# Ledger of designs, part 76: designed miniproteins, single chains, continued (4)

Each design is a single chain, and the fold is of that chain. pLDDT is the mean over its residues in the fold that is shown.

## One batch from the design tools (miniprotein)

Design m14618
Fold by ESMFold2-Fast:
Structure m14618 (fold): chain A 77 residues (1-77)
Amino acid sequence: SEAAREKAEETAKAGEEEGLPSLGGTVAESVIRALEAGDYEGAIKAAREGAKRAEELGAEKTAEKARETARAVEEAA
C-alpha cells in the first residue's frame, strides 16, 4: 500500500533526525521489501521490532513513525 510505504519512508527520515539513520533505514527497507513480496506479516513484524528498538534507544519520534507504519500495513492487509 502507498500509505504503508510512505510511513516507512517517514520512519527512515525520523531515524536520520534522531541520529539513528541505520535503524530507521533498516526498518524502512525491511517493510518496503516485505510489502513488495506480499509479506504483510513480515512487514508488520519489521515495523514493530523497529519501534521497540527505537523506544529502547530513546528515539521516540522514530518509534512512533514505526508504529504508524505497522498500523498502515495492518489496514492494507
Scores: mean pLDDT 85

Design m14619
Fold by ESMFold2-Fast:
Structure m14619 (fold): chain A 86 residues (1-86)
Amino acid sequence: SVDEEAQARLHGVAGRLLELARRLDDWETQLRVVEAAGLPDPRRAAEALLAILEEMAKRHPEEREELERLRREVEAVVAEYDAALA
């Protein structure tokens, strides 16, 4: 389904973000990522992940390039999800 496809892609982003947060010893972000990935609505999950990515970019400017790539992937998932439901 469209929801399952969007969730799978967002889980992929969440997994990479979780790995990055673990490398940075950022336990608070690890918890937020797990919570965001658990949201059943793909749009709400994406909104939560985008908020986490923005805060991480502010705290870890050295990781900005990787975080920007993840942000664009989340935005692409939302755009494709919205298009599929239209």
Scores: mean pLDDT 85

Design m14620
Fold by ESMFold2-Fast:
Structure m14620 (fold): chain A 56 residues (1-56)
Amino acid sequence: SGAEKGARNALKLAEEGRTAGARTAVGEAWKQLGLRAVPSTAEEAREAARELLEKA
């Protein structure tokens, strides 16, 4: 469903310095893809979002 949109939103939030929002957006997208580890920092959220965009 919205995994790609969630990943793009997470990247935007991370770039804006909205770390908590970025982690939440990545977590929701990762649930849709069945991925396990949820990022805890803005940098981890950004990298996770990039990986999700490649898979979606």
Scores: mean pLDDT 64

Design m14621
Fold by ESMFold2-Fast:
Structure m14621 (fold): chain A 120 residues (1-120)
Amino acid sequence: SAFDELSAEEQANLEEFMETVGALDPEGLRLLLDYATKAPIDKEKLLKEAEEFIEKGDKAAKEGNYKEALKNYAIAYLYYRILEEEEKVREILDKVAAILKEKGVALDRKTLMALAREIV
């Protein structure tokens, strides 16, 4: 697994990020999955939409709005996972880890689950 190549800290951050992803609104997640599974699947369109969410996340991070940054990165992460873009998934995890460290967010599960609920 690509995730087996991460450090222990990166693996912990992945688990916490997955909890953030899991906290996405169920209806929004259903619509995303429905869109991604409908035929014909336009992979170029899905890649473009994922890149747009990365750009929105990067802009929010630059403006100091880390909660909006994490939300946009979580959506892009779902798209890249559907497309099996392992390198892009790792890039998002690195961005998320950097933001959490910069903001001094505790990496304990309770703190990150609380943050995930505030993001969505």
Scores: mean pLDDT 70

Design m14622
Fold by ESMFold2-Fast:
Structure m14622 (fold): chain A 95 residues (1-95)
Amino acid sequence: SMLEEAVKLLQEYNKLSQEEQEKLKKEFTKQYNYDVLKTLSDEELKKVLLKALVLDSDEAVDNILSVISEKENVMASVLRKKYDQLRKELKQLSS
């Protein structure tokens, strides 16, 4: 499942040094800017959202959720609460 893949990615991410984690986070956020995100399908947006949650990149999560919010006509704040809860669950499962 995508959740099992996300847990595995988080476990691998947690093995990295803080400097390597910050570099990966910055590179990911730069790669998935608004212009790129607008070209992605709904399925691709969900996949990159899970990766953003693993990396704990608030900027990337907010950018992805704003695009999903516009496409699905759902308030970004509602999506943010849902995915903040999922992030907490992923962190608990990876521990």
Scores: mean pLDDT 82

Design m14623
Fold by ESMFold2-Fast:
Structure m14623 (fold): chain A 90 residues (1-90)
Amino acid sequence: SPALEDLLQQLKDYIEKVKPFLTEEERKEMEKAYEDVQKALREIDRALESGDFEAYREAAQRFAKAVNKIKEILEKKGIKPPVLVVTFER
């Protein structure tokens, strides 16, 4: 979906803007969490195409965990999560 690609690009741009405020270890954790978001979204698409409800559920859970990890890193640094990250919790 073009809308999902736009949201991923917005998230990537936001992460690049906050990286200077993060430690080296937090940057690595943030990059890993972003990769996990991308992988989970691809798995969601594949599960929907194949009609595999169990794979969809597992991918959705991994997506939520990755988004929560991004949120935790930002909150730990006193940075307010952007609206798009909060939207993913619904």
Scores: mean pLDDT 78

Design m14624
Fold by ESMFold2-Fast:
Structure m14624 (fold): chain A 80 residues (1-80)
Amino acid sequence: MEEVEKLAERLAEMARAGEWDIARTFLDMAVAIDISNKDYENAIKLAELVLERLRELGAPDDLIAHVEASLKYVKELKEK
């Protein structure tokens, strides 16, 4: 939990600096690692926290859609 919140804050800092592509890449990597470890709850929590923060920062719509799609995918994997 604490580590997920810390990672979300780091990604928010990158986004605030205008580094949307870098923030997206790091999020994708973190989610992929959680999925490979079957840690779907952490992946969901990370994606939710990042999505909330990106919306607050006025992130591009395509990045918001990407994170929403990733969140949906992880939720579907958890139900499987």
Scores: mean pLDDT 76

Design m14625
Fold by ESMFold2-Fast:
Structure m14625 (fold): chain A 76 residues (1-76)
Amino acid sequence: EERKEIVKFAREKLDELARWVKENKDKVTPEIVKQKLEEIAKEISEKFGRKDIKFVLTDENAAEDLLKDLLKWAEE
């Protein structure tokens, strides 16, 4: 089922981002997280042929909240 594959791929990409954020805490900003999320959204869109997935977390508050979640995930 396509949705499950999209979620799995997104989780793998977010885990990579979380590890990068953990290693670069002094350099990470919400703007950088937003840019990396846009890159992930583009990869998902290209891989699954779905342009609507471009919606990924480009909101300012969502980027800040995700950064906190990514730091937590990177510690696990």
Scores: mean pLDDT 65

Design m14626
Fold by ESMFold2-Fast:
Structure m14626 (fold): chain A 103 residues (1-103)
Amino acid sequence: SKQKAIEALEKAIEKLKEIKRAIEKGASNEEIIELLEKTKKELAKLKEEIRPVSEEAARALDTAIEGLDFAINLIKESASNEAIIELLDKIITYLERKKEELK
């Protein structure tokens, strides 16, 4: 249903906001990478659960997972916390837009 797809994207958005809050609270690069990797696994599971209900929501989650992988690589290349927060905000905005398109 549309509602299940919306709820899946809302869960993804909240998980990304949790990572952003951890960075803002001064989490180490190691802690941020662990959170990003954990969130990638959680979003991958959410994607498989929602795919039979909404291919569009599953694709949006795939894009978010790719964005998180990119964030991990940026941290390993010594990117600033500001750059990682900006990337997370772009992924959140993308998912919020996809959520509105499902209404």
Scores: mean pLDDT 90

Design m14627
Fold by ESMFold2-Fast:
Structure m14627 (fold): chain A 99 residues (1-99)
Amino acid sequence: ERQARRDRLIALTEKHLTPEQRELVRARSDEQIDALLWTAETLRRIGDAIDRILKLVREYPKATPEQKAELEKEIDKIVDEVGFNREATKKFIERLLKR
């Protein structure tokens, strides 16, 4: 269980940690590992949500009015799933679409 938690944290942060930093993670206390794992899982979930939103935004310019309404519903669902602020997310999307 302890080793499995450390391995999961390393897997989630593998692209962002050097080999030396990964060894430091293995040396941390279980409480520190749990806090870091929660943070890493939260960041991964946020990253996955952003990728899903960007895929939907790419479909937006070629979508019919009915499809646009459905895309907006899917985006709102993703935003709610990760606990983002809907208004802040709308501003982010508007910024992406105007470039």
Scores: mean pLDDT 67

Design m14628
Fold by ESMFold2-Fast:
Structure m14628 (fold): chain A 76 residues (1-76)
Amino acid sequence: MKKKEIEIETPSEEAAKAAEKMVEQMNKSLKEKGYDLELIVKTKVSEEKKATDDTIAEAVGKAAEKANEAYEEYLK
């Protein structure tokens, strides 16, 4: 099994949790498709600010981009 770390920095714990949940869903999808790849999400809260819908969406988007990049590297 190949493990890939992705790091998400966000000013909010809520945004960090949203990003982590998205990566967990992607890991589940990868296992169902038979890929021997596990994505390890590491979240860092930088400024302890309140989450906004935009902040959560941005964190989830960054997690998705990094997860897709790790998947593409795995396919090489």
Scores: mean pLDDT 76

Design m14629
Fold by ESMFold2-Fast:
Structure m14629 (fold): chain A 70 residues (1-70)
Amino acid sequence: AEEAAREIVEEFGLPESLLPLVAAALEHAIGLTGDEEVAREMVRAAVEGYLAGDPEGAAERIRELYERHR
């Protein structure tokens, strides 16, 4: 989880102080989906929405990813 979280932090140019938060979000998403690839996409969508100032769009994208997994 920490390595995947670091990849996301580096990809989006996030500060290192957010690494534990991204790792926690990824672990939580893995627990919800049971699928690391879906969890990574959900966390990426959350980060993209945060950076774009669009938390509602991020929530909708995360919901779509979760429904496609079911």
Scores: mean pLDDT 78

Design m14630
Fold by ESMFold2-Fast:
Structure m14630 (fold): chain A 61 residues (1-61)
Amino acid sequence: MKLSPLELKVLLAIAKMGTVTEEQLAERLGISRSTVKRAVDRLVERGLVVKTPEGYRLAPG
């Protein structure tokens, strides 16, 4: 699977933090919320991350 450096950085941050919001990821990584949303949308499409009512987390399995 080919992940961009940004997608990988976001994925690792989610793995470290557990359930996180776009705002928390933007603050943690020092990037815009729009940039985070684009990366997270791609990770969800790839089946690596899931969106829950509490935020984003690693996909089961």
Scores: mean pLDDT 81

Design m14631
Fold by ESMFold2-Fast:
Structure m14631 (fold): chain A 117 residues (1-117)
Amino acid sequence: SSAVREFADAAIKAAEEAIRQGDIKRAEGYLSFALGGAHAINDDLLLARGYYLEGEIAFKLGDLERAKMYYESAIEYAEKAGDDELVAKVLEQLGRIYEEQGDYEMAEKYRKKAEEL
């Protein structure tokens, strides 16, 4: 439904703003709504964007393993949607996680993969 897509799009934007303001509870509420809507209509781009923002929240909270799981979901849906820009953004964030973990070889591998898109 175009209406479900428009509401989910608005919820993604509201989640991005809530994340910028540090209001994690509000961001999670918007993302729950957006991801529910995206799943209901099987919208790969909305699923990719929603999981990317869940990854950003987990990363900000220092939960690196949860961030990786969300970023892996974001890549899967972004690739299905053909959104190379979003795939590159997720690969850059995975590179940052590996750098924080001291795995510089994996960090460089992910950065190079992002630059090739």
Scores: mean pLDDT 90

Design m14632
Fold by ESMFold2-Fast:
Formats: C-alpha cells, structure tokens, sequence
Structure m14632 (fold): chain A 71 residues (1-71)
C-alpha cells in the first residue's frame, strides 16, 4: 500500500464516520471520528501502518455503534 492510498483510505473512513454520526445526531462521536482520523493521518505520514490500521478499526467500531441498523 502506498502512502497516498493509505491517506485516501483514512480520509474516506473519516467522511463515512462523520456522515453516519451526523445522521444520528451524535456530536460526541463526530468529534471522536475527527480526532481518530487526524491521528491516523499523522501515523500514515510517519509510516506507522500498524497504528493506522488500529485507528481505522476504532473508526469502524464507532460507525457500527452509532448506526442502529448495524446492531
């Protein structure tokens, strides 16, 4: 995976997470997704792929928790 592909993956995960949280009116989860996404972008620039995957997994967990259709 190239750094550019990894960055786009993080940006897309942030967009999806923010959109899902907005639709469900969860302002705290919007903030958490933004924070995790920023950390993932920093980790991707540092070449820390394990940290990026960990942070992306946390974003996915928040999406699943906020969207009641996935429960």
Amino acid sequence: MTPEELRRLVENAMKIGIDVAKKNGDEEQIKKVRELGEKALEASEAGNYDEVLKLLTEIGRIIAEVDPRLK
Scores: mean pLDDT 76

Design m14633
Fold by ESMFold2-Fast:
Structure m14633 (fold): chain A 76 residues (1-76)
Amino acid sequence: SKEEVLQMVGLQIRMIGAAEQGILVARQRGDEKAVEQIRQLFVESNARMQKAIAENDLSRLQEIVDQLEQQLRQIE
């Protein structure tokens, strides 16, 4: 449905924003290791996200975003 498409778009924006914010903060600290860890995490999460979108699996997409946000907190 159109509502599900809008939810998927919102989850994509949320994931991209979280990763970009994490990279910005890490760069401001001069933490190149954290920048690379966040970049790799984003690439892996984005691949899973694209598969969930192709399968129209909104619940899986939500899980991927929640997992990314949790892992970003662990990187500091």
Scores: mean pLDDT 86

Design m14634
Fold by ESMFold2-Fast:
Formats: C-alpha cells, structure tokens, sequence
Structure m14634 (fold): chain A 75 residues (1-75)
C-alpha cells in the first residue's frame, strides 16, 4: 500500500518531465549511426518510466539512459 502510493506520487511529480525524457531517448537513438532494434528502444522508454516512478530526477534518468545507449553503441 505505502509503496504503491509513493510510486503514484512520484509518477505525478515527474509527469511534466516525461515528454522531454522520451524525446531525449529518441534523440540519443537517432544520434547512433547503427540500427537499434525496436525492442531495445522500448526497453529504454520502460526504464525511463520505471526510474520516474521510483522518484529519480530528470538528470538522473537522462544519465542512466546515456549509459544504456553507450552500451548499445559499443555492441
């Protein structure tokens, strides 16, 4: 019960920031000169949403996304 309420509060707090974060994912993926599978892009969107629900800041979410995209580029 407490965890669910906290997650909902975190999601509502981060809601205005989500469009910018999702656009940033698309920008990072587009910057790669390598085709990225749709499943990996979906995974990045789901990761961003999960971090937002956990209460991570926009900067923290973007940093984790940059790390994951760098791993995709290295593969």
Amino acid sequence: PKLREEMLRNLERNRPKLPGVLAYIDELVASLKKPVPASKVTGLHMLALALAIEGASEEEIKAELEKRVAELEAA
Scores: mean pLDDT 76

Design m14635
Fold by ESMFold2-Fast:
Structure m14635 (fold): chain A 82 residues (1-82)
Amino acid sequence: MDGLLRAIGYLLRLIGLLLDAELALKRKDAETAERKLKEAREILEELKRLAEEGKVDPSFVDRAEEIVKKIEEIVEETKKLQ
């Protein structure tokens, strides 16, 4: 199952990037957090393509997108409030 193996690889990378972004936010490093979120968005786009091809359950992509969006909102709030 080529799609499933690729999806697992992307999900693991996505989790790592999101954890790095959270750690950067705790250290008040918004620049690093934004960089990690940009990389996470690229991985999310690949997961969406795999879901469109029927190789991955769309529910996994939807959940990943919700998590990325929540962290992006925290970064934006942090930048506004400083």
Scores: mean pLDDT 78

Design m14636
Fold by ESMFold2-Fast:
Structure m14636 (fold): chain A 85 residues (1-85)
Amino acid sequence: MSLDERIEAAIELGKKTTPSDTEILIIDMTLEGTRLGLTVEDNETSLQMLRTAAEQLAIMEGAGNKDAGERLRELREEIRRLEEE
């Protein structure tokens, strides 16, 4: 399944979800861990972590979190660059 298909499904799921502060914190921690992973892990491992983080951000964006939507846009561009590699 493509990243775009996964993100669309996650946004749809997010429209039915009310994210808590805890869930947002978990996503932030995941993104920080993934950025560190780009330094110490191979690109394929980091790419999988970024895809998972993008799916989580898409759920938050679907629920109406504008900040998550901006982070998702940035992360999708980062994933595209890594996939081009």
Scores: mean pLDDT 65

Design m14637
Fold by ESMFold2-Fast:
Structure m14637 (fold): chain A 62 residues (1-62)
Amino acid sequence: DDYFKKYDTDGDGKLSMGEAIKAIMEATGASQEEALPPVVKYKGADGKLTFEEFKRALEEVK
């Protein structure tokens, strides 16, 4: 939970793809290559991830 907030620097409740990848790598120890596919899969139309989309991407990496 803290990783989403740590990387949501603008406080808009969303992460960019790069922020989400870094947060997942930090939370799970996964590589960038392992984090990228679920982040791409769950990103919204604006290219960002909500907290729910982020959690789904995180679960696929685990």
Scores: mean pLDDT 76

Design m14638
Fold by ESMFold2-Fast:
Structure m14638 (fold): chain A 73 residues (1-73)
Amino acid sequence: SSELRRRAAVLATAAAIRAIADGHPELGLAIVRAAEAGDAERLRALAEEARARGDEATAELAEETARLLEELA
């Protein structure tokens, strides 16, 4: 679905911006790359990394991105 793909891209971008703003630009870049690759498993791993660093907002956005990509599979 084009709607789900657009939503996933928006959420991945929001997660990346949040991670960069929190001082973790490499996490933000990894989130964008995983989303572009359609790699839901990698996005869930990156969400766990964000949560471990205390960034629940980035974690929730990355997890929702993964969920939408799994719906597209």
Scores: mean pLDDT 86

Design m14639
Fold by ESMFold2-Fast:
Structure m14639 (fold): chain A 96 residues (1-96)
Amino acid sequence: MREELVRRALEALEEVAAAARARGDEAGARLAELVRRRVEEIAEEASEEELRELLEAAEETLALLRDPSTSESRKAAALAALGILAVAMEVNARIE
């Protein structure tokens, strides 16, 4: 299950980056790519709970980016939340 969660989370983040880029949001695409790289680096130390939370957040962000009725501010907030979650996971991985 853990390896599947890692694979699915990284795949979802890749799709988020692609969706942001398709909308002309280069900053959002770069943020999603940065989140993916950081998560890949700490994947072995991350808990299943953290990986599941990340996957759910990435899938929600992807759905928001693909929904034309979602406001730009909400899309930006979802992308920012992914960045914050990745930082929290990295800090947790480095503590001990």
Scores: mean pLDDT 83

Design m14640
Fold by ESMFold2-Fast:
Structure m14640 (fold): chain A 65 residues (1-65)
Amino acid sequence: MVVGTITVGGNQTSEDSVGKGTAPVNMTKEEAIEIAKAIEADVKSLGVKVELNVDGDTVTLTVEE
């Protein structure tokens, strides 16, 4: 199951009508990979199976429950 996808390049913002969330406007590929790896490490430390895939400008985290 895909839990999250980060795409780098250009301005990307997340506007949530519930709670008014803000995402990084301009994220580099390096920054996206750092965040994804930190999440992967945290999730693995909790005993959950997780897979990190990097394809071009897209970083995908897949979790299997």
Scores: mean pLDDT 57

Design m14641
Fold by ESMFold2-Fast:
Structure m14641 (fold): chain A 72 residues (1-72)
Amino acid sequence: SLFDEVRALLDELRRKARNASREEMEELFRETAVRIHDLIQQYNASYIEQFRALADFVEAYVEIRRRHRARE
């Protein structure tokens, strides 16, 4: 399902971001955003499904950014 693939992408993002530099992390966010957009289009997702996928991505983004700041 859309949500299973989004969750897999966000789990991969979290794993890759753990040892990433700031620049590598920004590139991972950009690539992940594009992949989520492609999945939304591929699944012809409803507005509610799109908002849920984007909300999950934003939550992952905030979590990763917070973790990065804590290591500064």
Scores: mean pLDDT 84

Design m14642
Fold by ESMFold2-Fast:
Structure m14642 (fold): chain A 94 residues (1-94)
Amino acid sequence: MEELKELYKKEQNELMEKILKIEELKRELEENPDNDKVIEELLKLLKELAEEVGARFADISYEQFKLILQKIAEAARLAREREAREREELERRL
């Protein structure tokens, strides 16, 4: 029982780490769209994540999956808003 609890936590941490890595790679790709290495890593991680989600589709709540996707979308939106604000600040200064 204890060992199963530990394995479950480890798997959840791995999944979250992959999602965060995808988020990071997305930012790098926005900064340099010609970065083939980033594109390759993104495709690899997305494929791995799809396989993991497919294998665990019944075990992952829809709410948790939705929250993860929303978090990724929110992070991207905040990054764009920050850039827009910084540009406006620069244009407003003498």
Scores: mean pLDDT 62

Design m14643
Fold by ESMFold2-Fast:
Structure m14643 (fold): chain A 90 residues (1-90)
Amino acid sequence: SKLEEEQKKELEETIKLLKESEKDKSILGEALIKAKVFVEESKSVEDVRKLLEAVREAREVFEKTDPELAKAYDKLEEFIEKKIKELEEE
């Protein structure tokens, strides 16, 4: 459906922004906010799990370069895992 195509595009754009934040710390705040909003608004466990994988990849990159930024990704991972659990319990 057209809604599924729009949701897939939002997921792809959010993942792209997270990957770009690995190279440019100035957009990290924007990437984290966009990821959180996507998770809060999503009703697709599959899409939220795909975003979780992208967040984990970004966290591993920052763990090597900036451990304090990796902690921000840990909090986002906890938030995403909670959302997955809520969606699976509904």
Scores: mean pLDDT 79

Design m14644
Fold by ESMFold2-Fast:
Structure m14644 (fold): chain A 65 residues (1-65)
Amino acid sequence: SEENREKAIEIIMKKGGLSREKAEGTVDALQSPDPVIRAAAVAELRKMGLSDEEIEEILRLVDET
């Protein structure tokens, strides 16, 4: 849903320190059918300092759209 997408964007912005545009691009990558693109997006979230728990919440929100 759009609400779940918005929540994921807000977590990435708040915890990762990204602009809205970059956070939207990250969510789009996490929704990619390509597992390599998804894995790269998860790795970038970790690099930005998000915890495994925060990443799991983002993935859950993206999958429940």
Scores: mean pLDDT 83

Design m14645
Fold by ESMFold2-Fast:
Structure m14645 (fold): chain A 87 residues (1-87)
Amino acid sequence: MEEKRKELLRQLIADLREIVAELEKNYPDDTKVSDLPAYLQARLGNLFDALRRLLGIPEPEKPLSEMTIAEFKALADRLIAAAEEYL
């Protein structure tokens, strides 16, 4: 992977880790993503979609809006692990 894509990947991983930490701090694990403030829903969707597309990963069977925070964290951890293989 070229350096420009690696830097984008590092930034997306950092942003995703930051938002996951915010969710863990402020919300119960069983909270639905759809129940989050609009700005968090938009940020989660944008970060997830950007990282997924960069890694060539298909859309998940379950929509992000139907996931709990616990399910989203598990998915985020898997995406970060996959992304770190390219760094």
Scores: mean pLDDT 80

Design m14646
Fold by ESMFold2-Fast:
Structure m14646 (fold): chain A 100 residues (1-100)
Amino acid sequence: GVANELRALHREAVDLLRRIRAGEVSPEEALRRMERLQARLDALLRRVASDRERDIARSAYQTLIDAAMELLRKTEDHDVILRAIGLALRGIGALFDLDM
């Protein structure tokens, strides 16, 4: 169900954040994975119906925002910076949508 899919995406976001912090993934590869995770989360957001599902989705988007912020700290590539800012802003927007 939706809750299991959201938990899987949250786990992927947590793993990605850990790998970014550890330097195990390049900024460009990290960005591609974050964009894929955000697209999958956005698709599931339309199917979120319960408070439990909203809480899991919030955790996943918060982790993705944290990953974008960590990436911004580690990169001087202007294209990566702009795309990471875009990801963080869209994640913040999704958190506002989940509270409505």
Scores: mean pLDDT 87

Design m14647
Fold by ESMFold2-Fast:
Structure m14647 (fold): chain A 69 residues (1-69)
Amino acid sequence: MSPVEVAVQAIMDAVRAVAAGESPEAALARMRETLEAAGVSPALIDSALREARVAIAHQLANPDHVARM
């Protein structure tokens, strides 16, 4: 799997975790650990974390679109 594919999957997993009730801080911390363990470059990790923060903010701003529970 390419580093970009790993980063995209990690962003999606972080957004799902927040949608399921996990804190953004916990989701982002786990995402960072996953990307570091996968050998993703520090620059791509920083970029992916910035993208994940934007996606999480969007998810939290649209609660009516989140499935109940």
Scores: mean pLDDT 78

Design m14648
Fold by ESMFold2-Fast:
Structure m14648 (fold): chain A 81 residues (1-81)
Amino acid sequence: MSDYEEILAALENPSLEAARRVLEILRKDPTISLAWEALLRLLREHPDEELRAEARELLEELLKDEKIKSVYGFEELRELV
């Protein structure tokens, strides 16, 4: 599946562009736990502080979506902010 390939690419080559692709996947299907894991890894482990800040801004908009809050555990998402 193309979405799965995009998530794997984000895990292997973390970048702002990859983070945006994963966010679009989550907008379509917020139940994909692997996509959340890819974004969390990017935010926690990427050595570029500016890239992490940009990714956090993108996630802030995504977290305002009620569908996402109802599907993924609130505790996991709170750890991001």
Scores: mean pLDDT 64

Design m14649
Fold by ESMFold2-Fast:
Structure m14649 (fold): chain A 88 residues (1-88)
Amino acid sequence: SAALRAALRAAALAGDLERALALARELLASAEDKEEAIDLLLEVAREAKSPEVRKALAELALEAALEADLSPARQIAYVLRAIGIKLD
């Protein structure tokens, strides 16, 4: 939902690791489009000011991308993007 997406962004910007992870897991569980949810999670991770929040959200997105029924090229692209965000 739009409200869940907004809440996730707010929690990540606030550096609230526990809340950001809880909201991210809810987003992944409830999303009809898993790829759209993974894209949002990586975007929020990249914008997070806290390295701990960024790493945790990127790790969750990586796990979701590996479990998603994606083409090999799309899966590799998500893996590389998640690793890049974690290393920043």
Scores: mean pLDDT 82

Design m14650
Fold by ESMFold2-Fast:
Structure m14650 (fold): chain A 75 residues (1-75)
Amino acid sequence: MSAARAALIEVAKEVQRIVTDPQLIAKINDLITEGLSSRDVAEVLKLLEEISKIAEEAGYQELAELIRRKVEELR
């Protein structure tokens, strides 16, 4: 769980650094908060994949690629 939690925190920091849309930041942070409250690594991986898709759809391709790398590291 510590590695999954660390990945969520790193993604949260990256979102705050590069994403400028307050509504998108709020949506992604809600998913991150859900992941931080989870004790199931599989649920955290699912949430990270959902955040990656949201980032890609919003045009943040580098953020989506960062998240996908974190998912592979946690497998």
Scores: mean pLDDT 82

Design m14651
Fold by ESMFold2-Fast:
Structure m14651 (fold): chain A 112 residues (1-112)
Amino acid sequence: DEEVAKNSLLKIFDRDKDGKISKEELKAFLERSFRGQLTIPEDATQEELLRILFDAMDMDGDGKITLKELKSFFSHYIPFGIDVEAIFKFLDKDKDGVITLEEFIEGFSKFF
């Protein structure tokens, strides 16, 4: 369900409850989730922040995110009512069982 996926993503990222994910909210998520372990450029674009997030979730570095990697990354948020499987299905547009960087950026573009 696309709406369940959207609501789950907003629950993770949308701290001001405006129905959008800002560049500032995405940056804040990266900073709190990785505790300074990621190098985030000061003048990072929205696309650059999404690439950093994608690379952080891509645990094996193959340029693809599996459902298992996505569940592991968002494990802390599952008890708070996010549906990781719905997020995965929403981002996996070609239904090949993996999320590519292109699909990831396209999916998030709906929130900006």
Scores: mean pLDDT 75

Design m14652
Fold by ESMFold2-Fast:
Structure m14652 (fold): chain A 78 residues (1-78)
Amino acid sequence: GKEILERAERVLATARTLLESARRGAYVDPEAIEAVRKRIEQLEREAEGLNPDDKARVLSILEEARALVREVERLVAA
């Protein structure tokens, strides 16, 4: 549980950094956006093996990260 939670928090931190860059109008590498998206999907699959409390915590963090990635994609497409 602890390792996957720490990995989810790192993905969220990366998504926040990408969003900050996008909001400033800085170049955001499309490969970096795709890498975060793929990492979210991998962690969502790995979370299925967790106990209900750990799963809920991990999925909550990943849902926040996914929302930030969608906002990055919206800003980059504008």
Scores: mean pLDDT 87

